# Designed miniproteins, single chains, continued (4): the designs that were tried, part 8

Each design is a single chain, and the fold is of that chain. pLDDT is the mean over its residues in the fold that is shown.

## One batch from the design tools (miniprotein)

Design m12261
Fold by ESMFold2-Fast:
Parts: sequence; structure tokens; C-alpha cells
Structure m12261 (fold): chain A 70 residues (1-70)
Amino acid sequence: MRKITVRTAMEKILELGYKYGKLEGGVQAVQEILARGYKPEDLIELSTVARLITKYTGVPYKEALEFLSR
């Protein structure tokens, strides 16, 4: 299972939010990651990040996962 740092995940979420015009949802996804107790240096699963992107932005899970995998 592929993992990235929480810092990289937060950067990619905000980049996706900007690109898709869903920046408010992107910020909410970042806030939930931090609320779960993750620190920027921690590792997080791509599938977890993609699910949060879908929850807050409406971007489909597969598309979010492909964006995170670039």
C-alpha cells in the first residue's frame, strides 16, 4: 500500500482543490487530517487521503487517487 508524508498529502490536496475550483473542500480535508492527530512528518495512506478528497470536494475517488499518485 502506497504512503506519502502528511505534508505532501496536504500540499497535493490544496493543489487539487485549486485546480478543480474546490479549494474550500480541500481546506476541510486538510483540517480533518490534522483533527485525526496526524503531524506533517507522519505517513498516511493514499487511499485515506483520496477518500477525504472525495468526501469534501466531490472529486471521484479514482480521480483523486490518480492525482495523488503523480
Scores: mean pLDDT 86

Design m12262
Fold by ESMFold2-Fast:
Structure m12262 (fold): chain A 70 residues (1-70)
Amino acid sequence: SLAEEVRKRAEEVIKEAEKVLNDPNATPEQYREVANKALEVASEALRVGDEETAQKAAFYAGKLLLKAED
């Protein structure tokens, strides 16, 4: 289903986010790039009614954006 496809993409983006957040050499540009991906998948999750996935993706986007401003 579309919801399953969105959840799979969210899981992939969250793994990428965790990798970048744990990389001491990650750049502000990389943080912003992955944050944008997380925001896109959060929006898609809301459209298919998956609020849990949307909240998790949005949470990681917020963490990445805070790191980009550091």
Scores: mean pLDDT 87

Design m12263
Fold by ESMFold2-Fast:
Structure m12263 (fold): chain A 62 residues (1-62)
Amino acid sequence: AAELERRVAEIRRRLQTELGLSEAAAEAIVAAILAAQREHPGVDLDTLAAAVENGLRARRAA
């Protein structure tokens, strides 16, 4: 519980500070990552977060 909350907070912070997302956009992305984790419980949260962050960076770079 506490560990998951900390990881979620770190992901939200990175989305806002590194990718320049608004607080609302970061919250929506975090919700999507958590939903994906519930569908794929064998995949860790950090792996899903990294995939989403890389996808967002690729779209910005294109």
Scores: mean pLDDT 77

Design m12264
Fold by ESMFold2-Fast:
Structure m12264 (fold): chain A 72 residues (1-72)
Amino acid sequence: SLEEIEKLKEEIERLVVRIILLDEETGLAMAKEARKVIEEADKLVEEGNYEEAKKLLEEMIRKLERTLEELS
């Protein structure tokens, strides 16, 4: 659903901000990658491919969580 997609985007934004606060260089690189992933997910949503959009966003969240763990 669109509501579920919006929640995933919010989680990505929160994780990116946390990474920036720990390591600015890594955080800015993750912000750039997250923006690209969100743009791809938005395109999939416009095409009605909600399941594929959700998968892309969830994969990005997993990558961000791993990055946070490595910086902690």
Scores: mean pLDDT 88

Design m12265
Fold by ESMFold2-Fast:
Structure m12265 (fold): chain A 71 residues (1-71)
Amino acid sequence: MEEHRKKGEEAFKRGDYETAVRHYSEAVSEALQAGDRERAAELFRKTAEALEKAGRLEEAESARVGADLLA
């Protein structure tokens, strides 16, 4: 989880939004498996931002809804 979060943030900072989406999505899955709803919500929001930057607007909206349902 922390490793994927870190790699996602590094990818996002360099403008590699597709790589950021992949790592954040893995981090979301790990947080959900751990039962950490608050962290999963935070990671869904980060995933949504990366998806929006990547131009994947429908998926970004779905990720925002996912975050709202968890928080």
Scores: mean pLDDT 83

Design m12266
Fold by ESMFold2-Fast:
Structure m12266 (fold): chain A 58 residues (1-58)
Amino acid sequence: ELTYEEVLKKLDELYEEFQKGADLDEILKKIEELKKEISDPDIIEFIENFKNYLKEEK
């Protein structure tokens, strides 16, 4: 299981990829794969909020 710090680092990397012009659908798929490695509901909620943020930035 990923730690909170590892999740934040992975989300920062995905956000950087998105800012560099990566396809939103590709980033969202990577986020869904990341969620499969997490059982903490607070971390899952944080990730869902991050996904919504990315959708609003398009």
Scores: mean pLDDT 78

Design m12267
Fold by ESMFold2-Fast:
Structure m12267 (fold): chain A 64 residues (1-64)
Amino acid sequence: SLKLKILRALYEKGKVTASELAKALQVSKSTVSKTLKELEKEGLISRDRKTKEYSLTEKGKEYL
């Protein structure tokens, strides 16, 4: 699933933007952004409002 691919990418890379994930996963930025918003709502990832970088939460690490 795209959710698991994003969580694994965050685990491996640490902090990444939606644009970086879209390039790495070869998926459109709009599709990645929708999935990132869903993962953030589920508490599996967090977003830095200043850098726009996403990172895995402790809950997200357990989900993997």
Scores: mean pLDDT 85

Design m12268
Fold by ESMFold2-Fast:
Structure m12268 (fold): chain A 88 residues (1-88)
Amino acid sequence: ALKTVAEGLRLMADEAEAAGAPEAAEYLRKAADAVEAGDIEKAKEYIEKAARAAAEHAAAKGEDIDAEEAAKEAAERLIKMIEEAAKA
């Protein structure tokens, strides 16, 4: 379960990098590494940092009015999935 979550985070990081958000991509990769190490608290910290970096990037571009809310929702969803996977 945690390995699947880490793989998903790495795919999201690749997408963030392709979109021109390398800081968000870096935090997502660190979150994936933390998930694989079983460090759930560190993974949650990196996901929150990735969401903030993604929202700041979108705001700087002026392209996505809902980017901040979307990033927050995605972070909350990922954190919940990681917590549930850690219980299994």
Scores: mean pLDDT 76

Design m12269
Fold by ESMFold2-Fast:
Structure m12269 (fold): chain A 78 residues (1-78)
Amino acid sequence: TLEQLIDELVKEGNYILAAQLLDLANRIKPDPELYRRAGEYYYKAGKYDKAIEWYQKALDLNPSEETERLLKEAEEKK
């Protein structure tokens, strides 16, 4: 499954590819949780600009205090 593949990539430290797979899933059906997860994986990969972009997309779909906190953390790393 997609979830199993993402979990394996994350365990291997392949955060960029994990985030890109979540990006593809979001193009089929936008989901704030998938946007937030993509942002988190970009953050772990040191891609803070992309993390911010994806957290903002998650917040646009569904406001969340956790996602707002993650957005602020990514902005502090720029």
Scores: mean pLDDT 83

Design m12270
Fold by ESMFold2-Fast:
Structure m12270 (fold): chain A 74 residues (1-74)
Amino acid sequence: MKEVRVTVTLTREEAEALGLSFPSDTVTLEIVAPDMDIEEAVRRLADALGLTPEQRERFIERVKKEGKVEVREL
């Protein structure tokens, strides 16, 4: 079984630009998905966060640019 983990850190201003609201100065978003495509995992997180299609697209681009991707065998 494989686990895919994608980690991205956003400042409050960057999070707000993506339509996310958090009380912290920085936000670390971690996507953990067993045996699935990174893009699918990001889409599931975006759906859970209630992002619009435009915000989802920007979020995916941000994760691809600055996301730390780790794959591990469980």
Scores: mean pLDDT 68

Design m12272
Fold by ESMFold2-Fast:
Structure m12272 (fold): chain A 64 residues (1-64)
Amino acid sequence: GGIAEAGRALAALGKETYTRAEVIDALEAGGFSRAAASAAIRAAAGDAETLTRAEAAAVLDLLR
């Protein structure tokens, strides 16, 4: 569970950019709440509807 599982879920998508929904789904798979996932995305990427791989990594870093 946790960040390692969320990171694996994101990596499994094989993408260079992710939708906000894909990042939330990966974080929920890691056991994070939707509220915590949304807050971390906002902190790392602001109001962006899509995140780069680097922004997704920053979201995971905030939840460590």
Scores: mean pLDDT 83

Design m12273
Fold by ESMFold2-Fast:
Structure m12273 (fold): chain A 62 residues (1-62)
Amino acid sequence: SLAAQAIAAAQAAAEAERAGDLRTASDHYFKAADLLRQTGPGMDALADALRARAEELRRQAE
């Protein structure tokens, strides 16, 4: 399901972030946000939060 794919992407993002790979983490958070938006109504706020996190990490990326 799209929700399961979004969870997997978010987990990959968190793992990359813990490893200090901010660019990879940002990419995964963007993917998770996109997948959540595709899931339908009710997920927009969470998708927006993940996108904001992705944008912040992209700015901090080495």
Scores: mean pLDDT 84

Design m12274
Fold by ESMFold2-Fast:
Structure m12274 (fold): chain A 139 residues (1-139)
Amino acid sequence: SSREELKKQYIEQLTSLLEQLANAKTSEEREEYRDQIEALLAQIKADPRLSKEEQSEIFYETTRKAIELARKSKDSEIRVALLNLASRAALEMEDEEKRKEAFKEILEEVERILKEEKLSEIDRQNLLSMKEGLLELLS
């Protein structure tokens, strides 16, 4: 259907942008891709052609892909950016159990990164803020 094609196109665009973010070599490129992803997520949320369930499915796929890429990355700044985007996408999921499962997986990755010795103060503060927010969402 045209709606299935639209959903597929959004997932493909988000996947491409997330992969570009994961491979970005400069902070400026990472910020540009992050902004593009956030703008696209807002566009999906506001798209009247998609049902709430179809929007939620796109946010689920986005969350899964962002967590996958964060787990594969050795760059703490890229991991922080991807986990932040995963958290933002997970908040828009309508399935409470899948959303909680996503928050738990993101929290596990945040706690894993916080144990690393070579973490910048900015990344540490961002991860601690994410941890606090995720713990509140899981209570």
Scores: mean pLDDT 88

Design m12275
Fold by ESMFold2-Fast:
Structure m12275 (fold): chain A 58 residues (1-58)
Amino acid sequence: SGFLDELRALGDQLKSEGKYESADFIYEIAERLERGEISQDEAVQLIKEHIKKEQERR
């Protein structure tokens, strides 16, 4: 899935920036989405909120 690939890429990017907690969070969301435990809408909301917080902090 393109969306899952984007999530994994985002996690890799965060990890390369030393944001290990954020990377782990993204990987957990990707796993939960893959297992069908959460909806894509829920995954998008959680990730969007996390990214927004990180971007506004900078």
Scores: mean pLDDT 79

Design m12276
Fold by ESMFold2-Fast:
Structure m12276 (fold): chain A 68 residues (1-68)
Amino acid sequence: GAMAARRERILEAVEIYVETLLDQGKSEEEALKSAERFLTEHLGLDPETAQEIAREALKRVREKRAAA
């Protein structure tokens, strides 16, 4: 559905953002806070939804790194 497609597109963008911050030497906590701020301030998402998306993006990055 359209909402699932939008959420996945946002998740893909946030995953790249989180991965980039971690590659620059930021902590996981700093990457999560930055992603949450981006989602709330620039996309207008509520804090709870922003936290869920940021956590899912970090989980995807962790799984990708664990597989390497």
Scores: mean pLDDT 84

Design m12277
Fold by ESMFold2-Fast:
Structure m12277 (fold): chain A 124 residues (1-124)
Amino acid sequence: SHMEEVERLREEVRKYAARQGTAVSGYAEEALELIEEGRLEEARELLERRIEADPNDALAWWLLGQVLRLLGKLEEAKEAYEKAIEIDPNFAEAWRNLGEVLEELGKYEEAKEYYKKAKEIDPS
């Protein structure tokens, strides 16, 4: 369900913050609230402003990918996830989500390689 998907996003944001040794950033909490409310264009604008201010924020790129995917903008979602893994190659969830988007785009062989990478980083 939508609520289960939002809870998974919250858990991944929490896990990311824990790996960085930080608290969850305010922009990420605001983005999750907007996503939960279905305010996807506002979530996109918030995340694009964050990326303009800090283009090396892998979490912001990953959340932007999630929002773009929910908006049906699969090619743009792919680019956002690619940027997240470029910044943080150990972001297992970004590798997994990139694989899922590639599969949705019909790029099955490429998707398999990204799923393999995600499992190598986090086998759970």
Scores: mean pLDDT 88

Design m12278
Fold by ESMFold2-Fast:
Structure m12278 (fold): chain A 69 residues (1-69)
Amino acid sequence: SERSPYYTVEDLRRMIEAARDLLEKGYLDSAKTVAETVIKISSKKSSDPEYKELKEEAEKILEEVKKKE
């Protein structure tokens, strides 16, 4: 199998910040895509509390996108 890219907690935090910026600018589809990507990556590392918190933050962004649609 091809090796999946490695993502750190810092990488996911930067993606969350980017998703929030996109959401504030009204780029709802882009914000949704970034948030869903963070959820998928953090879900694979659910044993780590930091990744669990990142997943919850990304889920909150996804909920805000749905409110603005």
Scores: mean pLDDT 79

Design m12279
Fold by ESMFold2-Fast:
Structure m12279 (fold): chain A 77 residues (1-77)
Amino acid sequence: MLDREIALLEEAIAEDPNNGVAWFSLGRLLYQQGRYEDAIEYFEKALELFEKNNSPRIDEVREALEEARKALEEAKR
């Protein structure tokens, strides 16, 4: 269930706020639920953390962030 997966990722973030993978994964689950504004905030946090750590996931997060922004624009029409 998505709600259980979200709760587990929120626990992971609470234990380690620098866990960029948890922020990114939670953003993706929020996106799947149509919670695009929340997904954008979580993707922005994941991007910040991945940039600080020179993570190879930076491009994945940028793509997800742009998709979430496009989905939000369409949802507001």
Scores: mean pLDDT 82

Design m12280
Fold by ESMFold2-Fast:
Structure m12280 (fold): chain A 72 residues (1-72)
Amino acid sequence: MTEEELKEYLVEKGYDPEIAEEAARIVSHLVERGLLRVENEEQAKEFADLVAKWLTAIRDVEEEIARLQRER
C-alpha cells in the first residue's frame, strides 16, 4: 500500500484532504523507516485512520489554544 493509496482511502472515509495527506505521509514515512511494523494493508489503513483522527484532534486543540491566547 502506497502513500497515495492511503490518502485516497482516508479521503473516501470523509477526512479533510489536508489531514488525509499528512496522515498518509506520516504512516508511509514510519513504515519506510522501519519505525512502524505493518503486516498487511488492513493494519496500515487502521493506523492511518488513527493518525487522521489524532491530527484532527490536534488541529482542534491548536485552534482552542490560539483562541485562549488572543483573550489573554
Scores: mean pLDDT 78

Design m12281
Fold by ESMFold2-Fast:
Structure m12281 (fold): chain A 73 residues (1-73)
Amino acid sequence: SNYDKAAELAAQARVLIAEEKYEEAAKLLEEAIKLAPDSYAMPTVLEELAKALEKLGKYEEAEKYRKLAEEKK
């Protein structure tokens, strides 16, 4: 299902974050959000994406996703 695939992408992104591969991690997290926008895990995925974007210097994008994560709690 799209939810299972989104969960797998998020898990892969966490491995990439541990390896400091933030650009690749952000791409997988964006795909996970696209596949399962109504997932119960959405606030966590959005916060993880925001952290990856901050590591890439994309502060305005990170702020947008943090705010969205707060709204989805």
Scores: mean pLDDT 85

Design m12282
Fold by ESMFold2-Fast:
Structure m12282 (fold): chain A 92 residues (1-92)
Amino acid sequence: MKEKQEKIVNEIIERIKKVTEEMAKSPLDEQKKLDEEFRKELDEIVKKYNLTPEQIKRIRDAYEKYVNTEIAKRLIEIGDEIDAELAARRAA
């Protein structure tokens, strides 16, 4: 039983990485939809596999970590795009 639960937890964490990368690249409206769909899927998995509070915390901590990482990365990319535009204007 524990090995099956650990496999599911690891699969969820890998899915979190992919979902958060997709969310960071998506428009705000789509980000909200993806977040709601993912939260619903997590609730179903938690109930189906009767995950422990410790496993649920690991999933939540992973989600917060990856969301924050991808948001920060996207903000840096936007800043770089703005800096490039300003540099082009100065060169003209």
Scores: mean pLDDT 71

Design m12283
Fold by ESMFold2-Fast:
Formats: sequence, C-alpha cells, structure tokens
Structure m12283 (fold): chain A 80 residues (1-80)
Amino acid sequence: MLREEAQKLLDEAAKAYNAGDYEKAIKLSRKAIELARKSGDQITLRHALSMLSGAYARLGEEEKAKELRAEAQRIDAAIA
C-alpha cells in the first residue's frame, strides 16, 4: 500500500541522512511526500517534510529549510 511504501522511503531517507548523504535523503523524502499526499497520510507527510527540511539545512539551504519546516508545523497543528 502507498502508506507502507512511503514509510520505507522515509526509513531509507533517515539512513542516508545519518550517513551524511543529504542529497539521497532529499530525493527519498520527496518521493515519500508524493506518496503521503496521494494516500492522505498526514503523519507520514509531516515526517517527510521534517526530514527534507533537515537535509536542506545541512546543505546550507536555510531558506528552503525554513519554508519546509513551516509547512510541517502547519500540518502538525492541523492534526493535533
């Protein structure tokens, strides 16, 4: 199911992030975002946006990181 596929992508993104491969973490997180949006999985979407934000921050892309963090916070507020 799409939710299970998105979760696997996030697990792989977390491994890439921990290994310092931020470009791979970005690619995997973007795919997870697409699947989460299609499945309506707000929890996975929030986690994917947070991962993407963190990876951009590590690459020095602070403005992109801030925008993604704000989107994740809006979703978190909506599902709280």
Scores: mean pLDDT 83

Design m12284
Fold by ESMFold2-Fast:
Structure m12284 (fold): chain A 94 residues (1-94)
Amino acid sequence: AEEAARRAREAGEAAARAAEAGAARGTAAGEAAAAIAAVGAGAAGALEARRSGSEEAARAGAEGAEEAARRAGERGSRVGERGGRAGAEFALAG
């Protein structure tokens, strides 16, 4: 789970910086970047919560959240917000 947690956190940090740059250029682009950043942050948080419990469940959740973040970037901000929530719930439930 440690490598997956680090990847999710690094992706969240990179997305957060991209969101700041995107917001300066346009509302629609900024919104999409912010949605991706939120998904990354949610995944990182879920993994941290899982560290004291199930390592395998945390890893599976990290993969789901990461894929949700990718799909959010391709489809749009609203799908990203929904995917991030589903990914975080999956990580916490599993």
Scores: mean pLDDT 55

Design m12285
Fold by ESMFold2-Fast:
Structure m12285 (fold): chain A 117 residues (1-117)
Amino acid sequence: VEELIAQARAALGAGRYVEAFRYAAEAAAKAGSKLRVTITGPDGPLSPEAQEALRELLEALRYAEELGALEYEFSGVSASVTAETIRRVMGLIANELAVAAERGEKETELEIDLTPA
């Protein structure tokens, strides 16, 4: 578990959010930790770059869900959401998974609002 957490944090520091997410999800699953994520935003068109980032995010969320480390609810994305914002969201979720794994917490919640307020 500790080695996976260290690898997740190293990947986060390097901006490798997909790798960080995978390591963090595996760490959380091994620790018996589960993260509930709610992602909200208005429906809107995405650039091709943002669509690819969203695909990566959804694939990572599904991977963690299949491991039993995460469950998620996704209500959409804002028209103002960029690929960088989506990748940052991946990093936030990966960090929370790593923290939950390190603390041995059975269930933790994270809410992300992509709507500009």
Scores: mean pLDDT 78

Design m12286
Fold by ESMFold2-Fast:
Structure m12286 (fold): chain A 56 residues (1-56)
Amino acid sequence: GEYAELAARAAARGRGDGAAGAAASGKLPVQTIEEAVRRGGGDERQARGAGRAAGS
């Protein structure tokens, strides 16, 4: 259902945020982190947009 999908997106974004912290420690290459953060950020915008569209 849509709630399960939203929960999955939230969990994925949370993991992306953790990966960004690891990159700050110099563990991962910046280019890989930028891609992960971009995917997480993009998913957040889609989730917000979908919520508003569903409300209408």
Scores: mean pLDDT 52

Design m12287
Fold by ESMFold2-Fast:
Structure m12287 (fold): chain A 91 residues (1-91)
Amino acid sequence: SQAIEYLNLGNMAFKQENYEKAIEYYEKALEIDPNLAEAWYNLGKAYEKLGNIEKALEYYDKAIELAEKNSDNPAYVRLAEEARKEKEKLE
């Protein structure tokens, strides 16, 4: 999937601490598949690293919403828990 390819490119950019480039790739992934909860969560983390707390919280909420709609998947349950922990640190 091209959406997963962009998600992976975003993850690589994030590991390299190129948060602006990570955001560009995550946004491209979400343009193709807006239900990628992992991309919303990682977009939140990238904005948090850039100090944009308002956008970080917004994207963590979106990740939680989508992950909880797929609560039968253990990976999504964990994603929602991690996003909630990140929100708690910022509030």
Scores: mean pLDDT 88

Design m12288
Fold by ESMFold2-Fast:
Structure m12288 (fold): chain A 91 residues (1-91)
Amino acid sequence: MVEEAIEELRRLAEEAREAARELEKNEEAKELAERALDIAEEALGGVELLAENMEELGASKEKIEEAARGLAEEAKERVRKLIEEGRRIAE
């Protein structure tokens, strides 16, 4: 379950990286895609750190999973909007 959030964030980072390559000829669009990649990578590290800290504090696996899902969901929304905006201005 935490692994599911991590997998989703890794996929988002890959999608943002692909978008940056697609948009390389438009500097503004490329920068948005690179920003999206940055957010996805930071969220990935944040989920891993959060899970470790909550486990150390004796939090249940259910609570750790819920927190990880929340962070991943927030990151997905932000990353997706940046990629979509980048593709919009490149067209």
Scores: mean pLDDT 82

Design m12289
Fold by ESMFold2-Fast:
Structure m12289 (fold): chain A 70 residues (1-70)
Amino acid sequence: PAPSPGEVAARYAGTALRMIGLVLDGKPEEARAAALRAIREERDPAIRAALREAAARVARAAGLPLLPEL
């Protein structure tokens, strides 16, 4: 009962875009918190790995240290 590839792609893209939007809006700490919540709540290991990579890219772009859980 794994999610479909389309559902995986949609959840990943939505979360990544939200994180980027928060960074661009000048809310990098909120972007980090949103990334951590998404990673923690995601049950699919492939989506979780993709979210960790997205969070790392966003943190680097914002000049923030990576989350300890990443």
Scores: mean pLDDT 68

Design m12290
Fold by ESMFold2-Fast:
Structure m12290 (fold): chain A 68 residues (1-68)
Amino acid sequence: GSASRAGAAAGAAGGAGGGAEQAKLTFHNVMDYARRGDAEGAAEAARRGGGEDEKSAQSTELSARKAA
């Protein structure tokens, strides 16, 4: 098969609608894992629940790992 060109939608979509709520939930999950001493679980929860901006997700992951 041949690769086809597709227009990728680069988007910070939905940032105004519930972005804070999602961040809260992610933070709560990360803290829960950190409380258990599960640094990897915390980092994974941050990445999984982050759900936007790969660069921002990586920063959060690093912070989560350091916090745990």
Scores: mean pLDDT 61

Design m12291
Fold by ESMFold2-Fast:
Structure m12291 (fold): chain A 60 residues (1-60)
Amino acid sequence: MGLKVRVIEDFTAKTPEELTVKKGDVLEILRVVDEYYVEVKNLKTGEVGLVPKKYLEELE
């Protein structure tokens, strides 16, 4: 089971690799890409893409 995170602030994708997410969305981290980005799956939509770590908080 991947680590679950919550979106704390709306983020709009600027590239095809990035995923647009809304505050309150619950995402699963699939992998850590680098210091800034994680690859995530949106658990409501099933969409996969990159989101900056800055917009996410870890869930218990």
Scores: mean pLDDT 82

Design m12292
Fold by ESMFold2-Fast:
Structure m12292 (fold): chain A 77 residues (1-77)
Amino acid sequence: DLGLPEEERLKLMAEQLPEEHRKLIEEVYKTEGLEAAKDVLRMAILAVSGYDLEELKEFRKKEGLKISTSTLERLVK
C-alpha cells in the first residue's frame, strides 16, 4: 500500500494491462465512475490471466458485479 488515492491505484494497475483494456477502463471511469472502473479492472486482470467469456460471466455472477456482457466481450477480444 503506497498510500495513493484509489483513482491513482486504478491508473497504475491499468498500465500493466494491454492497451485496449486500459482504454476500456478509462472509458468506463469517465462514463460510469470509479467503482464501475474498478470492477472492469478486476475482470480485465482475469481475462489477461486466461479467463474466457464464460468464466468471466460466472465470476460476475459469483461476485454480483454490474458489468454488461458487451464489456466482458471487449475484454476477451
Scores: mean pLDDT 81

Design m12293
Fold by ESMFold2-Fast:
Structure m12293 (fold): chain A 73 residues (1-73)
Amino acid sequence: MERLAEEVREAAEEVARLAEELGMEDAARATREDARRLEELARRGELSEEELRRALELARGLAEKLREELEKR
């Protein structure tokens, strides 16, 4: 569980970094805040492994899309 939550945090940090490169500072801040909240909920046992896996896949997908947008600029 904790390792999966850390992977979600790392993926979200990559999303935030790419969003900052695109000039989306508010989106980057919101992404980091959401990642911290998810990590805290996971630590409290309030999230299932399935929910964390879904969050990880969403973050990875967002990072891929943001990277594509950055390459277009």
Scores: mean pLDDT 79

Design m12294
Fold by ESMFold2-Fast:
Structure m12294 (fold): chain A 71 residues (1-71)
Amino acid sequence: MAERAVELARKAIEAAENGDEDKASFYLAQALHELGVEGDLDSIAKTIKLEGKKRGLVNIARGVAETAESL
């Protein structure tokens, strides 16, 4: 599970760096779901996109990747 979350978070970093906020948010939602966050992927992705406007989507994606790699 954690290795798949790392892969998805890295794809999210790439999408975020390319300015694709929707794709980055969806990859992050999948990564968080693999890490045990409950909920539907669309709702999680919408929440991540909103938080990305405050904190930076690349920063969120890097944090998720680091968390997944530590597991």
Scores: mean pLDDT 81

Design m12295
Fold by ESMFold2-Fast:
Structure m12295 (fold): chain A 68 residues (1-68)
Amino acid sequence: MERQLESLVRLAYDPSNPEPLRADIEGSAERILALFGQLFPQYAPFLEAHGEEVREYIRRLIEELLAE
């Protein structure tokens, strides 16, 4: 799961145009979480139980990537 989440965050990140992620980190994390649930429906029960924790994890991944 963590590898798939990191891959999805990296797919959302364009190094030549990071502003869409930087302008709205919270909203980007929410959208990535929703997209992750659509692309990986096998994780749906886990996301239903732990969605807030996963969203916070995605937010931290975005912040770490933007800090590079």
Scores: mean pLDDT 75

Design m12296
Fold by ESMFold2-Fast:
Structure m12296 (fold): chain A 73 residues (1-73)
Amino acid sequence: MKKAEEALKKGDIETAVKLAQELVDAGKYEEALPILEKLAKQGNVEAQGLLTRALVELGKVEELKKILEEEAA
């Protein structure tokens, strides 16, 4: 968790994506959300996929709708 946030702050997108993927694979969806949300807004396709998965697993349908609308624009 701390490593992924530090990597994101330093602009190390690749490391942040890898750490967020590890969190998602471990079922730690809520911990992955803030990292994935920032990466997805930057246009990172892998992070967008992981964010969608995390939001679906957490049942956050409204947040998913907002992200899909922003991506379509």
Scores: mean pLDDT 72

